# Designs tried in a protein design run: designed miniproteins, single chains, continued (4). Part 92

Each design is a single chain, and the fold is of that chain. pLDDT is the mean over its residues in the fold that is shown.

## One batch from the design tools (miniprotein)

Design m15194
Fold by ESMFold2-Fast:
Structure m15194 (fold): chain A 80 residues (1-80)
Amino acid sequence: SRRDELIELAVEIAVLVLLGLNPDLDEQEARRRITEELNTLSEEEVVALARGLMDFARREGLVTPELERLWKEMEELVRR
């Protein structure tokens, strides 16, 4: 579903931001915890959280080409 695709993109965005802060992050555990939390949220809340993470990444200098790609995919999915 569109909600499931939005959650998958938001999880990847969050993991990349966290890796930018801590390169030694346990990606598997972080992905599991973030997925569990995002599954409790509405589509609007998931998008708002991803937007907040992107704003944070821009302020902290954590934006990478991969993070930009994921954000563009989310923006396109939201426009559907």
Scores: mean pLDDT 87

Design m15195
Fold by ESMFold2-Fast:
Structure m15195 (fold): chain A 57 residues (1-57)
Amino acid sequence: GNSRERAAAGALAAAQAMPDRAAAGALIKHEAEVASKTNPEAAEGIREGAREAGLPG
């Protein structure tokens, strides 16, 4: 859905803006877990954005 696409774009942009890649990965993983409780589609978007950014996990 639209929320998933926006979340993916946001996560990718955030990951690319953060110089510490390990910290970026940990933050995005936590945000995806928090989002999954209220919006599972946004959580999947966050994970997809992280994968596109090449983050560990």
Scores: mean pLDDT 77

Design m15196
Fold by ESMFold2-Fast:
Structure m15196 (fold): chain A 57 residues (1-57)
Amino acid sequence: SAAAEEAARAAREAAADLPESTAVVLGGQYGKAVEEGLSPEEAVRLAAAGARQALAA
């Protein structure tokens, strides 16, 4: 969906400005969420929220 694509773009842009170690953690969280049965849309939303939190810290 358009919302999922926008969330994915926001997460990628936020992750690009983060240390590489933080990006790896976000990628792992996304993969875990998908494995647990979350849709890609939900997994991307969680990853985007994590990226924003890391940038704010």
Scores: mean pLDDT 65

Design m15197
Fold by ESMFold2-Fast:
Structure m15197 (fold): chain A 81 residues (1-81)
Amino acid sequence: SEYEELIKKAKELLEEAEKLLLEIAETGTPEQQQQAMQLAQQMGQVAGEMLNTDRNDIEKIKALLEKMEEILEQLKELKEK
């Protein structure tokens, strides 16, 4: 139950990040595109770590979700300049 809710949140964060990354790829400056690519790599690493984390390690999954939220916030700031 709690695990499923956390994974659902992770999926929603990834979907929002993908949308922002595509928008920056189409409309961003070369500098913004380079920074967005680095943030995309970081997001992929955190998501990968979450998928490889034990289902019972709720504390670690929550910490990884917080990192995903921080990366998403950086992507939002990057789009706004």
Scores: mean pLDDT 87

Design m15198
Fold by ESMFold2-Fast:
Structure m15198 (fold): chain A 85 residues (1-85)
Amino acid sequence: MSPKEKLKELLEDYKKLVEKLLPHLSPEEQETLEFTLKLLEDRVNWAINDKTTTDESVEGLLGIIRGEILRVRQLYELLTGKRLL
């Protein structure tokens, strides 16, 4: 799988986890999380379409998305007492 294909799949995984977390948040927290998701979608789309994108920049963005996935999982566990799968 190419680095750019990994970005698309990881972003889709993040989106699904966000959808599971959203019902447990206040409206203000939902707005903040949706804004973060939009920024990551915009960055991934730019990285995929830009011919100057390096493998190093893709790895950096993968790291950022993995960090955001971890945050969503941790917050879901804190709010519900259950692991986010």
Scores: mean pLDDT 84

Design m15199
Fold by ESMFold2-Fast:
Structure m15199 (fold): chain A 73 residues (1-73)
Amino acid sequence: MSKDQVLKSAEFTVKMGKLAGKEKYAKEAAEKAKKYVEQGDLDKAFDVIDEASEKLAPLLPREEILRLFEEME
């Protein structure tokens, strides 16, 4: 995965967190992922984002997640 892909995923995660009422949690996960990107560890950066997305996705309707995904295209 590239740096740009991790950053896009981090932004998507923050948007999900804002809608789920977990904005602070999502922002903390995004900042942690950015720190791993700065360290050159893209795999760990993605793992952090993936874990956050798994926790946030069940809190949102499927339709809302799809809408966010379309907006990120």
Scores: mean pLDDT 78

Design m15200
Fold by ESMFold2-Fast:
Structure m15200 (fold): chain A 111 residues (1-111)
Amino acid sequence: SAADEKIEELNKRFEELAEQIHAEKDEKEQNRLLAEALEVLLETVKIEVERLKPKASEEEKKRLEELLEELERLTEELREKLLKGEVDEEIRERASRVLREIAELLNEIRE
């Protein structure tokens, strides 16, 4: 599907960014690349959620919407802080937890 092709493209871009981040020695540039990686990750998650929504129960849809809204807010905050050279471990940990919950719920919906 078009969604599958876009997810494949975004996953490839994320892998390329991860390699660049690992090789980067300049902290400012590394933070810029991390901010781009967060944007790619968020877009990938949004597409996965929309693709699986038709298979989800009403309760699962509501929970996915709540988690996606929180993830979007947290990733926007993280990107802003990264571009300013600031790191917020609390926001990072919260974003990681929300991502894990979304991934687990999506896997359950896939069955």
Scores: mean pLDDT 82

Design m15201
Fold by ESMFold2-Fast:
Structure m15201 (fold): chain A 109 residues (1-109)
Amino acid sequence: SAAELRKRIEEAYKKLKKAIEEGDEEAALKYVDELVELGREAVRAGDEDLHELVVEKLLEALELAVRLGAPRRVVEHIARAVVELSLQLSDAAKGTGYALRAIGLVLDA
């Protein structure tokens, strides 16, 4: 269900945020991959709201990782996830906006 998928997205984001805050690189990479899979599930379900929610949560994680000085591999992995999923959004202008923001955050890191 959409409600169950939303709950899984929120739980995965909470785990990712904690991994970034604790400096656990391997856990951070794992939870980025989990969010990417949940985003792909939302795309397959045609749930545009949940697809955008995953993009927004990954972008929030990217902003946090940059702010805390997380390792480059974590920052780049989150940014690639944002770009991949944002370019799949039906709203191309919105998707391009998210992708450009992610790229800008990496270049300014």
Scores: mean pLDDT 91

Design m15202
Fold by ESMFold2-Fast:
Structure m15202 (fold): chain A 63 residues (1-63)
Amino acid sequence: VSAAALSALSAKILKLSALQAKVAALALLGATEAQIAAILGISVATAKALLNDLKAQGILATA
């Protein structure tokens, strides 16, 4: 793995952490995956993946 790849991964991890926090907040407010995607300007698939990850971590309860 190159130094450039490590730098890119670090940036993505930091960006994903901020995005996960926003997704968690919206989901706790009762927003659907489609609403979260629309609000954050991301794909529904990305919102679904983030919600699934947060549920696996025990941050979000399942409906």
Scores: mean pLDDT 71

Design m15203
Fold by ESMFold2-Fast:
Structure m15203 (fold): chain A 87 residues (1-87)
Amino acid sequence: MLSEEEKKKLSEFSKEMVEKAKKLGAELDIQIGYDEKNNTVLVQFKLKGSKEVKEKLKEEIKKRAEELGATEVKEVSDDVVVAKFPA
């Protein structure tokens, strides 16, 4: 089960990325899942926008996720990025 501190951290991260996407004229859909078996949190980002804006958002997501302790950031497709955090 995620701590209140981890929930707040992920909530603030999500808000930050959504606001950055809006400023760039893009849309961002964020889904958060907990993998209890591997004790990891998966944050999935679905991006809608121009190719240029999506690339910029992917770089910002990767940078910020790594700053927040993500162990892995994967580009699943041109429109989907997944960040893994230890729980």
Scores: mean pLDDT 80

Design m15204
Fold by ESMFold2-Fast:
Structure m15204 (fold): chain A 70 residues (1-70)
Amino acid sequence: MTPLEELKKEKIILPNGKEISVYDFLKAVIEATKEELKELGFPEYFISLSDEEYEKVREAYRKWLEGLLK
């Protein structure tokens, strides 16, 4: 099983009780705005980050996922 396949199989429970894969969680953080993450029920931790801190998290996750796809 590749690391990417493991991320797609691993599940996390959002604060609203919704279950999503770790892969979908990471992809949403990379692609979505903080407002969109709030609507999706993501942890308040991400929503409370400054725009600068949020961009750093997005960049880190983007590089990590790109490394797994190569």
Scores: mean pLDDT 75

Design m15205
Fold by ESMFold2-Fast:
Structure m15205 (fold): chain A 71 residues (1-71)
Amino acid sequence: MSAEEARALAEEILAEIRERGGPVTEATEKLLVKLALADPEAAQRLGAEIRASGLGLTEEQARRWLARVRL
């Protein structure tokens, strides 16, 4: 996966979470796993961006989603 593809995927995941305003869907979880396997640094950066974006997500929710992609 290229850096551009990883960035586009991260933005797509962030947009979907923002639009749903809550729980990660199974489809979104698969995208998170794909991102983490292809680019772990991009996955960590996405986690920081989720917290910084003001989506109203709890730290625990963000941490649980990121833990799945690190497994």
Scores: mean pLDDT 64

Design m15206
Fold by ESMFold2-Fast:
Formats: sequence, structure tokens, C-alpha cells
Structure m15206 (fold): chain A 86 residues (1-86)
Amino acid sequence: SIELDEETRERLIARVERMLEEPAIQAHPELYERLQRLLEALRAGVPSEELPGPLQTLLALLYDALRRGLSLGETIRRLTGVEVPE
């Protein structure tokens, strides 16, 4: 299970907000909706273990990307398979 401290939660919120502005994300409606739902849950302080399965998987991927220091573009590419310019 992923334990989110306040700093990590804030970083994830900022990352998801930036991702929702990207055309590559907007071109994937199901991923866009999951990111919006995850964003609302993160803002509401919902524990990771209380999230629906698809949102837990998405959170785990985003958390792993942050831990590895991946750029926004690399994170989007891994989720969508589409390359995003730097």
C-alpha cells in the first residue's frame, strides 16, 4: 500500500493538474477521466487504500514515476505510449 505524506500528495496533485492540460492526455478520454477522479480524491485527502482499483493502479504508476525522478513527458509516455516533447 502507498502511504502519502503531505509533500508527496501536493507533488502528485501538481503533476496530475499539469498532465490534464497536455493534448496527449486529452486524446485519451478514459485516462483523462481517471486522472480527474484521482485529482479530486487527492485534494479531498482520501487514503490510497480507499481508492477504486483503477485509481490505485494509476496512483502507483504516478508515485513510482515521482520516486524515479521521471519528467512529466516520460510519465505521460509510459501511461499513453505517446511521446511528448520536452
Scores: mean pLDDT 80

Design m15207
Fold by ESMFold2-Fast:
Structure m15207 (fold): chain A 99 residues (1-99)
Amino acid sequence: IDQQVQQLRDQAFRSISSGDIDGGIQSYQQLANLTRGVDDRMYGRAYQNIGDGYYAQQDYDQSIRYYDRAADYFDRAGDTDGSEQARRNRDVSRDRQRR
C-alpha cells in the first residue's frame, strides 16, 4: 500500500501548495481510508494533516475534531510525540475559536 500512500501524500502536497486546501483535505481523507486498520500511525498523521487543513481555513470546530482523532490513533500506535503534538494543535484551535 506504500505506492498508494505516497501518491496520495504527493497529491495532497501539490493541492495545498497551489492553494487548493479542500483538494488536500480530500487526498488526506483517502489516505486515512487506505490506512484504517493497517497503519494507525499513518492514519493519525493523515488526520493531523486534515486538522491542519481545516485550521488554515479557520474551521476550528473541524480542526479540533480531526486533531482529537489524530491523537487517539497516535496513542494506539504508541506514538507519544505524535499524540502530544496533536493535542497541542487541538488546544491552539480551541484558543483561536474563542478569540
Scores: mean pLDDT 83

Design m15208
Fold by ESMFold2-Fast:
Structure m15208 (fold): chain A 66 residues (1-66)
Amino acid sequence: SEREEVEERIRKLIPKASEITAKTGDTKPLNLALFAEGELELGRVEEAQKYVEETEKIIKEISDKM
């Protein structure tokens, strides 16, 4: 289901965002990933997906510079 896909994406993003915070001090990806988790817990799958997409974009931009 769409909810399960979003949940799996969040599960993969939180460790990556946490690693970025540990290495760079940038908390933005972790905060966005946690907002996605919060929206998913509230049943707002579409809003959770938007935060997931933004988090993935930011992580990619940071990774491309590493």
Scores: mean pLDDT 84

Design m15209
Fold by ESMFold2-Fast:
Structure m15209 (fold): chain A 70 residues (1-70)
Amino acid sequence: SMMDDILGEAQLRLAEYLAAHPDATREELYDYGRSLVEELSKKHNLSPEEKEQLLSELFRNGDRMLALRR
């Protein structure tokens, strides 16, 4: 689906951000994630509900990536 494609793109860009910034804090990752969701929401004309879902999924994935960085 379009939302699955958007989420996949967001997750890939988040992973690339962490690879480029290995010392990134959770706060820095979340700030990047918010900027990414704003960009993708404007590009794809997402509803407020879809934007919130995308943000929540991205933060869950980000937290998992940070936990595995130990």
Scores: mean pLDDT 85

Design m15210
Fold by ESMFold2-Fast:
Structure m15210 (fold): chain A 78 residues (1-78)
Amino acid sequence: GSMLEEARKLLEEAKEALKEGDLERAEELVLKLLEHPVISEISKGMAALVLGVYKSLGELEKGLEEALRILEEDLKSL
């Protein structure tokens, strides 16, 4: 459906931003995914926690990689 396609597009755009080293853009897109209704509340909570912890340690890139992995697994289960 259109909501699932929108979430998949946001995921791919976030992965591309991360690959390009645009960490601020990748974080913006991950935060949009965390508000997306198609993603489960459990996956949102896990991704937000992981991102927050790594960000607090100065490892934003790693936090974004781990958060995106969680969100991608949720979308693949649909």
Scores: mean pLDDT 87

Design m15211
Fold by ESMFold2-Fast:
Structure m15211 (fold): chain A 76 residues (1-76)
Amino acid sequence: SNLKKGEEFEKRGEELARQGRLAEAALQYVFSGNHYLEAGDNQKASQAYQQASRLARQAGRPELSQWADQQSQQAG
């Protein structure tokens, strides 16, 4: 299901973030948010995109950070 796929990408993002792979982690949280949004879980989608935005900013990816922040606002 899209909900389970969202959870899987979220866990991958958490693991990559712990490894310091912040840009890769941000991308996993984007995929997580997309799947949560498809599942109709707007709250989890918003939270995943917000985490993607934070990680992208830390990784020096301002365009990805801004896009993910906008997605978070649209999902909530």
Scores: mean pLDDT 90

Design m15212
Fold by ESMFold2-Fast:
Structure m15212 (fold): chain A 88 residues (1-88)
Amino acid sequence: SDLLAAKSYIIEANRYLKNGDYEKAIYYAQRAIDYAKRAIEKNPEDKEAWELLAQAYLTLARIYEKMGDKEKAEEAKKKAEEAQKKAE
C-alpha cells in the first residue's frame, strides 16, 4: 500500500532526524513524499493521501531547519500548506 509505505517512511525520517542523521532523514522523507504522491495520482480525492503528503513535507522542512537551510525549509512548508488545503 502506497499510504502505508508513506506513513512508515515518515516514521523512519523522524527517527533519523532525532538521531541527527540528516542525510538518512532526508532520504526517508523524500520516499514518503514519493509514495504519498503516487497515492494521490491513483485517487486525487483521497484526503488521507493529501494529509500524508503534508506531513511528509513538514518532516522535510524540520530536517532542513535543523541543517540551517532556511530556503529549502520554507519551500517545503509552502508545499505542506498546499497539500493541507487539499486534505480539507
Scores: mean pLDDT 90

Design m15213
Fold by ESMFold2-Fast:
Structure m15213 (fold): chain A 80 residues (1-80)
Amino acid sequence: SPHMEKLREEAEKIAQEFEEKAKSLGINVEVRVDVSEDGVTLTVTAKEPLTKEQWDALLKLSREAFGKLIKLEREYKKEV
């Protein structure tokens, strides 16, 4: 579906921005995007053990990404 392809592209941009921000903070993560009829899911995997400070930073980035996903879902629903 063209709409699902657009949703995937926008979700992949959110994932890329997440990885780039984490890398700028010295945190090595991999972010995977899954798009289905049930919604959009980002899976974040840390490639190395994290310090408490890195863990706190990663949680903050996760909250920012979550906010962007909610906004994306709202925009998608308005186009339906």
Scores: mean pLDDT 78

Design m15214
Fold by ESMFold2-Fast:
Structure m15214 (fold): chain A 84 residues (1-84)
Amino acid sequence: MNIKRTVIASVGKDTVLLFVFEEVDGKLVRMGGRIVPVSELPAVLKEIKPDKVIVYTTEELRDEVEAMLKELGIPYEIIVEPSM
């Protein structure tokens, strides 16, 4: 079976709120949340090995976050101004 892991991360100056969603055949089977220092985010993403990362962050942090995600080679989407 194909397992998909999606990470949703809210990236602040010092802290990241991170949620991991694991799906099997389009059904959510696991969900976990954690809080990590922003400096640890690359190591955490390397450990999780997600298929996709969705990042919510500020315009000020956009370029730094994008550079990190490009270096990791993970498919990503960055949302600078979250629309509700």
Scores: mean pLDDT 78

Design m15215
Fold by ESMFold2-Fast:
Structure m15215 (fold): chain A 82 residues (1-82)
Amino acid sequence: MSPLERLRALVEELAKATGEEFRRLLQRLAALLQEVIDTESPEAAQALLDEVVALLRERLPDRADLIANLERSWRSRIAERA
């Protein structure tokens, strides 16, 4: 399964989750994004992050602040590798 397919599956699970399960899935999403940053080129990691952020905004519209904070953190990590 591609990284994007795995990320998309996690976002769909996040859209249905609440409480501790939401937090657990969010941690899994962060771990998978870190794997992408560590294994892919900075350009490929940025492209995957853009797709994930767009999907998160579409599926979790009430979580705009959380998504913005995650995007900022992950873009910073990608930039550190460039």
Scores: mean pLDDT 81

Design m15216
Fold by ESMFold2-Fast:
Structure m15216 (fold): chain A 107 residues (1-107)
Amino acid sequence: MREEKLLKLIRESESVAEFYFGVAELYKELGDLELARRYFGKALVAQLAEGMVRDFGDDDTLDEARRLVEEARESTDVKKSIELLEEALRLLLDAMDKRIIEHLKKL
């Protein structure tokens, strides 16, 4: 994938989910349907995690994830931007897992 296309996508993405949906579309355009499907799945997981964290009322995690996405958008280093987006996804997934485990223990 060309770095210029990734940088544009990072700058235009307002969420982790939006970024990975964009990556999936870029791989689809390149004819790499396996990678397109993988990143589409990752985007869906990110969207679910963002929704669940919001529904749990975990505004601190949402604010930190948003801060990481904004930092990624302002970076000129593609590798750093991707690392920041992966960190944002990790924070959302960790918060979602914790809340699901707490809920399951109550059932």
Scores: mean pLDDT 83

Design m15217
Fold by ESMFold2-Fast:
Structure m15217 (fold): chain A 109 residues (1-109)
Amino acid sequence: MEEIIEYIRKNLPPVLAAVVIALLEYSKSPLEKKKETVEKFAENKEELEPKVRELLRETAETILATSPDERLRALAREILALLAAPEVDAERLERLLLELARLEEERNA
């Protein structure tokens, strides 16, 4: 896992890297399939970065509008603030997305 995460941080742009790391943390797929998925994201990184950034923004706005969970709403506000910055703090975004995924996993378990 650590080698895959380091590859992502070096080869993917900041928003896509943070999202992919969060998805892999909660993926039950075998390690080999996780590697294949990361390679496919890397191949399409220039097209995916703006699309993933927009999807994250829309998702965070939806959470703020619809979620009864104050923890999810707080995370969504922080994500929107990071995305609005001229340069995205990828490590902070990664931590927020991991926490968001953790809370969603708890709710869906």
Scores: mean pLDDT 79

Design m15218
Fold by ESMFold2-Fast:
Structure m15218 (fold): chain A 81 residues (1-81)
Amino acid sequence: SMEEEIEKLTKSLLELIEQMRAAGASDEQIYLAVKWEMDVLLEEGVPKEKIIEILEKVRSKETNPALKEKIDEYIKEIKEE
């Protein structure tokens, strides 16, 4: 289902964030990786409402304020397009 796919993608992004952080990536590098993954899905025709749902779920699990702020700005950008 779409709900199961959203949860799967959310988990994959959270795992990517943790792996990159453990490898010493900056918040900027982590954000750009997340943005790239989501931009690819948007280009492939995934509805922006579903991308927003994934990003909001990732944001809710994130504790780093700088990464949260970048994700919030990206969500606003997607909503305005």
Scores: mean pLDDT 86

Design m15219
Fold by ESMFold2-Fast:
Structure m15219 (fold): chain A 72 residues (1-72)
Amino acid sequence: MTLDEVLAQEAPAFTEAARGVIEDAKKALEKGDYRTASILTVTAMLLAAMAGDEENLEEARKIGEEVDKKIS
């Protein structure tokens, strides 16, 4: 099994995981837990990238920018 075959088979799982992590990142940001929100945002971007999910990747990037604004 090649990496491309694994990514094709597991893409739905990575998309679901990215969506869940994005929701957790939003909750952490709402609670003022910027460190957790930052970690979850990076995790969501990696999962979305592995899934080829551009929408979730962009959503995670936006949350990361919001976190950066809060800690700057």
Scores: mean pLDDT 78

Design m15220
Fold by ESMFold2-Fast:
Structure m15220 (fold): chain A 109 residues (1-109)
Amino acid sequence: SVEELLARLRELLTRIFALHAELLAAPPEEVPALARELIGLVREAARLIAELIAVADPADSELLTELAAFVDGLIGLLREILATLDLPPELRAELEEQIAELEELRRRI
């Protein structure tokens, strides 16, 4: 159901925000592993948002507005990581690709 997908998405977003805070405070040696974990969670969130868009009533402006806010929040979070942390080139590329995917997802809302 939409309600079950939203509940799963909200739980996942809570984990993403917690991991983001941990990543920004992490010592340099822990950053790559935490960044990879965060990218994985963001990919899962993007999949859930895409599924919600696919099953949502197009007239449900409240749901679509909430999903748009979640996508905008994830884009902002990933951009902050790129601006703040010294990451290996491969992880920077993965984050940039994930931002592009989220921007495409935002256009579908």
Scores: mean pLDDT 88

Design m15221
Fold by ESMFold2-Fast:
Structure m15221 (fold): chain A 101 residues (1-101)
Amino acid sequence: SAIELAREAIRIAENATTAEQAAEAGELAEKAAELGAKEGDKEALQLAAEAGRLAAEAGLELAKSGKAPVTKAVGAALRGVGAVVTAYVYGKKLGIEVDTS
C-alpha cells in the first residue's frame, strides 16, 4: 500500500548511512506519493512528504559530514526534495493539505 511504501521509506531514511540508501528512501517516498495521490489517501501523502524530507536531510548530512561522495549525497537530497514536492503538488490538486515542514 502507499502507507506501507511511505513507512518503509521513513525507516530507510532514518537508518541511512550511505547516499544510495538516502536515494532509495527518496525514490520510495516518491512512489508512495504517486500511489497515495491515485487513491486520494491523505495519510499516505503526508507520510510520503515526511519520508521525502527525512531522505533529503539524510543526503544533506552525508554531504556535510563527508561520509559520502558529495555529488551522490546531493543527488540523494534532491531526490528527497522531489518526493516532498510531488506529495505537495498532488495533494493540492486533490484538495488535500500536505504539511511539508
Scores: mean pLDDT 86

Design m15222
Fold by ESMFold2-Fast:
Structure m15222 (fold): chain A 71 residues (1-71)
Amino acid sequence: SMEDLIKRSQEHYNSLSEEKQNILKEIAEKLREIGDALDTLIKAQQELKKKKTKEAEERLKEGRKKLGMEE
């Protein structure tokens, strides 16, 4: 289950040194930012299939910006 996966991850995290815990937190934050950008791009892909191409293009630009890409 999701709860078991969270608990297992938490136990593994707590077994690490404080320095390594801080590094993992930083990596996790960056991965969350990438996840948010990917979610925006997925929404743009769905809009290309179901809605106007202009709206999809605007969402693609937003996703690229979140990934640190150009417009």
Scores: mean pLDDT 75

Design m15223
Fold by ESMFold2-Fast:
Structure m15223 (fold): chain A 103 residues (1-103)
Amino acid sequence: SEKFLEELERIQEEALRIADLAEKIGDKELLLRAIGIVLQAIGAEIDYLLGRPKEEVIKELEAIKEQAEEIKERAEKLGNKELVEAAERLIEAAERAIEAVKE
């Protein structure tokens, strides 16, 4: 699905934005989590293109969404509005990717 690939690109873009923001504030844990999400999104794209079962791809996307929600909670505690907004966009992209796989 073209929509699925577009939402995977959005996941990667927002995760890289979170990584850049994390580096600027010196939060190594957030940086590593954001890079981990980029790698997981690439893995989900490969699995999808290789024709892995939709259920496996959905589980990978649900794991990305859960990690994005944890990043949002941390961002809220830090009071960093840009990081909260990036995490919210990442959650939305993961939700849209999950729905696109189910189609």
Scores: mean pLDDT 89

Design m15224
Fold by ESMFold2-Fast:
Structure m15224 (fold): chain A 115 residues (1-115)
Amino acid sequence: SEEEELYRLIAKVVIAAAGIVTAGEDHPEVQELLKEVEKNDPSFLPLLEELTKIYKETEDLLEVIKEALRRLGLDEALEGLEKVLNGENPEARKILLEKLENGTLEEVVFTLLQL
């Protein structure tokens, strides 16, 4: 769906921002994420730059995810994430924990965006 494609792209933007800070822009996996963002929607590049700055200042991936959702006006997704973090959604928390054990970082972020 269009919504699923949007959340997958946002997950790539978030992971690319963290990757630039932790591994450097010239790391091969970071370069592949940057190419995917540019190929799918280059209008996300300014958001990626801002999220990179936030991650560098906070070192908090959850704050980067919340900021991405806030800046894109995805208020329902942001509320859903906050409910999971506050323990108000135990089923979604279970899914998140399963992804943390078995999934990639991108899959974890994608799951967090859809809560």
Scores: mean pLDDT 81

Design m15225
Fold by ESMFold2-Fast:
Structure m15225 (fold): chain A 74 residues (1-74)
Amino acid sequence: MRLGPLELLQLLRENLATLRDLSSRELAEKLGVSQATLTRLLRAAHAFLRSEGYDVPETTSAQARYRAIADVLA
C-alpha cells in the first residue's frame, strides 16, 4: 500500500503514544518506507496541516518536522 501524507497523519494520530518517541529513521523502518520517502511525506503533511489552519512551526530537518507534527496531533 502506498502511504500518502494524509495516511501518515491518520497513523500518527491513532498511534501517537507508540510512534512519537521514535526517530524519523525508526519511523521510516517501522512504516516500511525509505528515509527519503518519509522526508517527502512529512513535508507534504506539514504543508497540509498549515493549509488547514494548524499552528505548526517551520522546521528544516525531518526529525524536527516529525516532532512538530506529533506535537500538533497530541
Scores: mean pLDDT 77

Design m15226
Fold by ESMFold2-Fast:
Structure m15226 (fold): chain A 84 residues (1-84)
Amino acid sequence: STKKEQEKLVKETFGASGEDVAKSAMETLGIDSLEKARRLVTALIKVLTEEELPSKEALYEKVKELIKLDPKEEEILKKLLETS
């Protein structure tokens, strides 16, 4: 998929660009590393482009199944799904 297509999926799901979502997650959860937030957002974009998922809950479960989440990353994921 193209980066334009990925950004559209992120925008439709989270109501913001991937970079803005990552920055928001850093401030919301007090995460010192932008890299951790970007890693999680990148994984979400990948799942959205590779899988046809009907809901945010299905997306969350699929991400949990495919990647290992740290407690902070799990909180970021929940917040990202809440922002849209």
Scores: mean pLDDT 62

Design m15227
Fold by ESMFold2-Fast:
Structure m15227 (fold): chain A 68 residues (1-68)
Amino acid sequence: MLSPEERRAEYERRVSELMDELVAVIEANGGDWTSPEVVAKAEEVRERLEELARELGVPLETELEIPP
């Protein structure tokens, strides 16, 4: 079983990877957060963050909020 410090480090590393993927899609779409590709990727990242938090037993660090 991972220590609390190790679980946090693993969570932060995985979160960084997911956020990098989201940023890459945002940049590919010219920074448009309302693009269907960005919205779909943001939903995917949010889902993966929820799964990761559940798996590692840590609270979500970041909430993804798409403007209306």
Scores: mean pLDDT 71

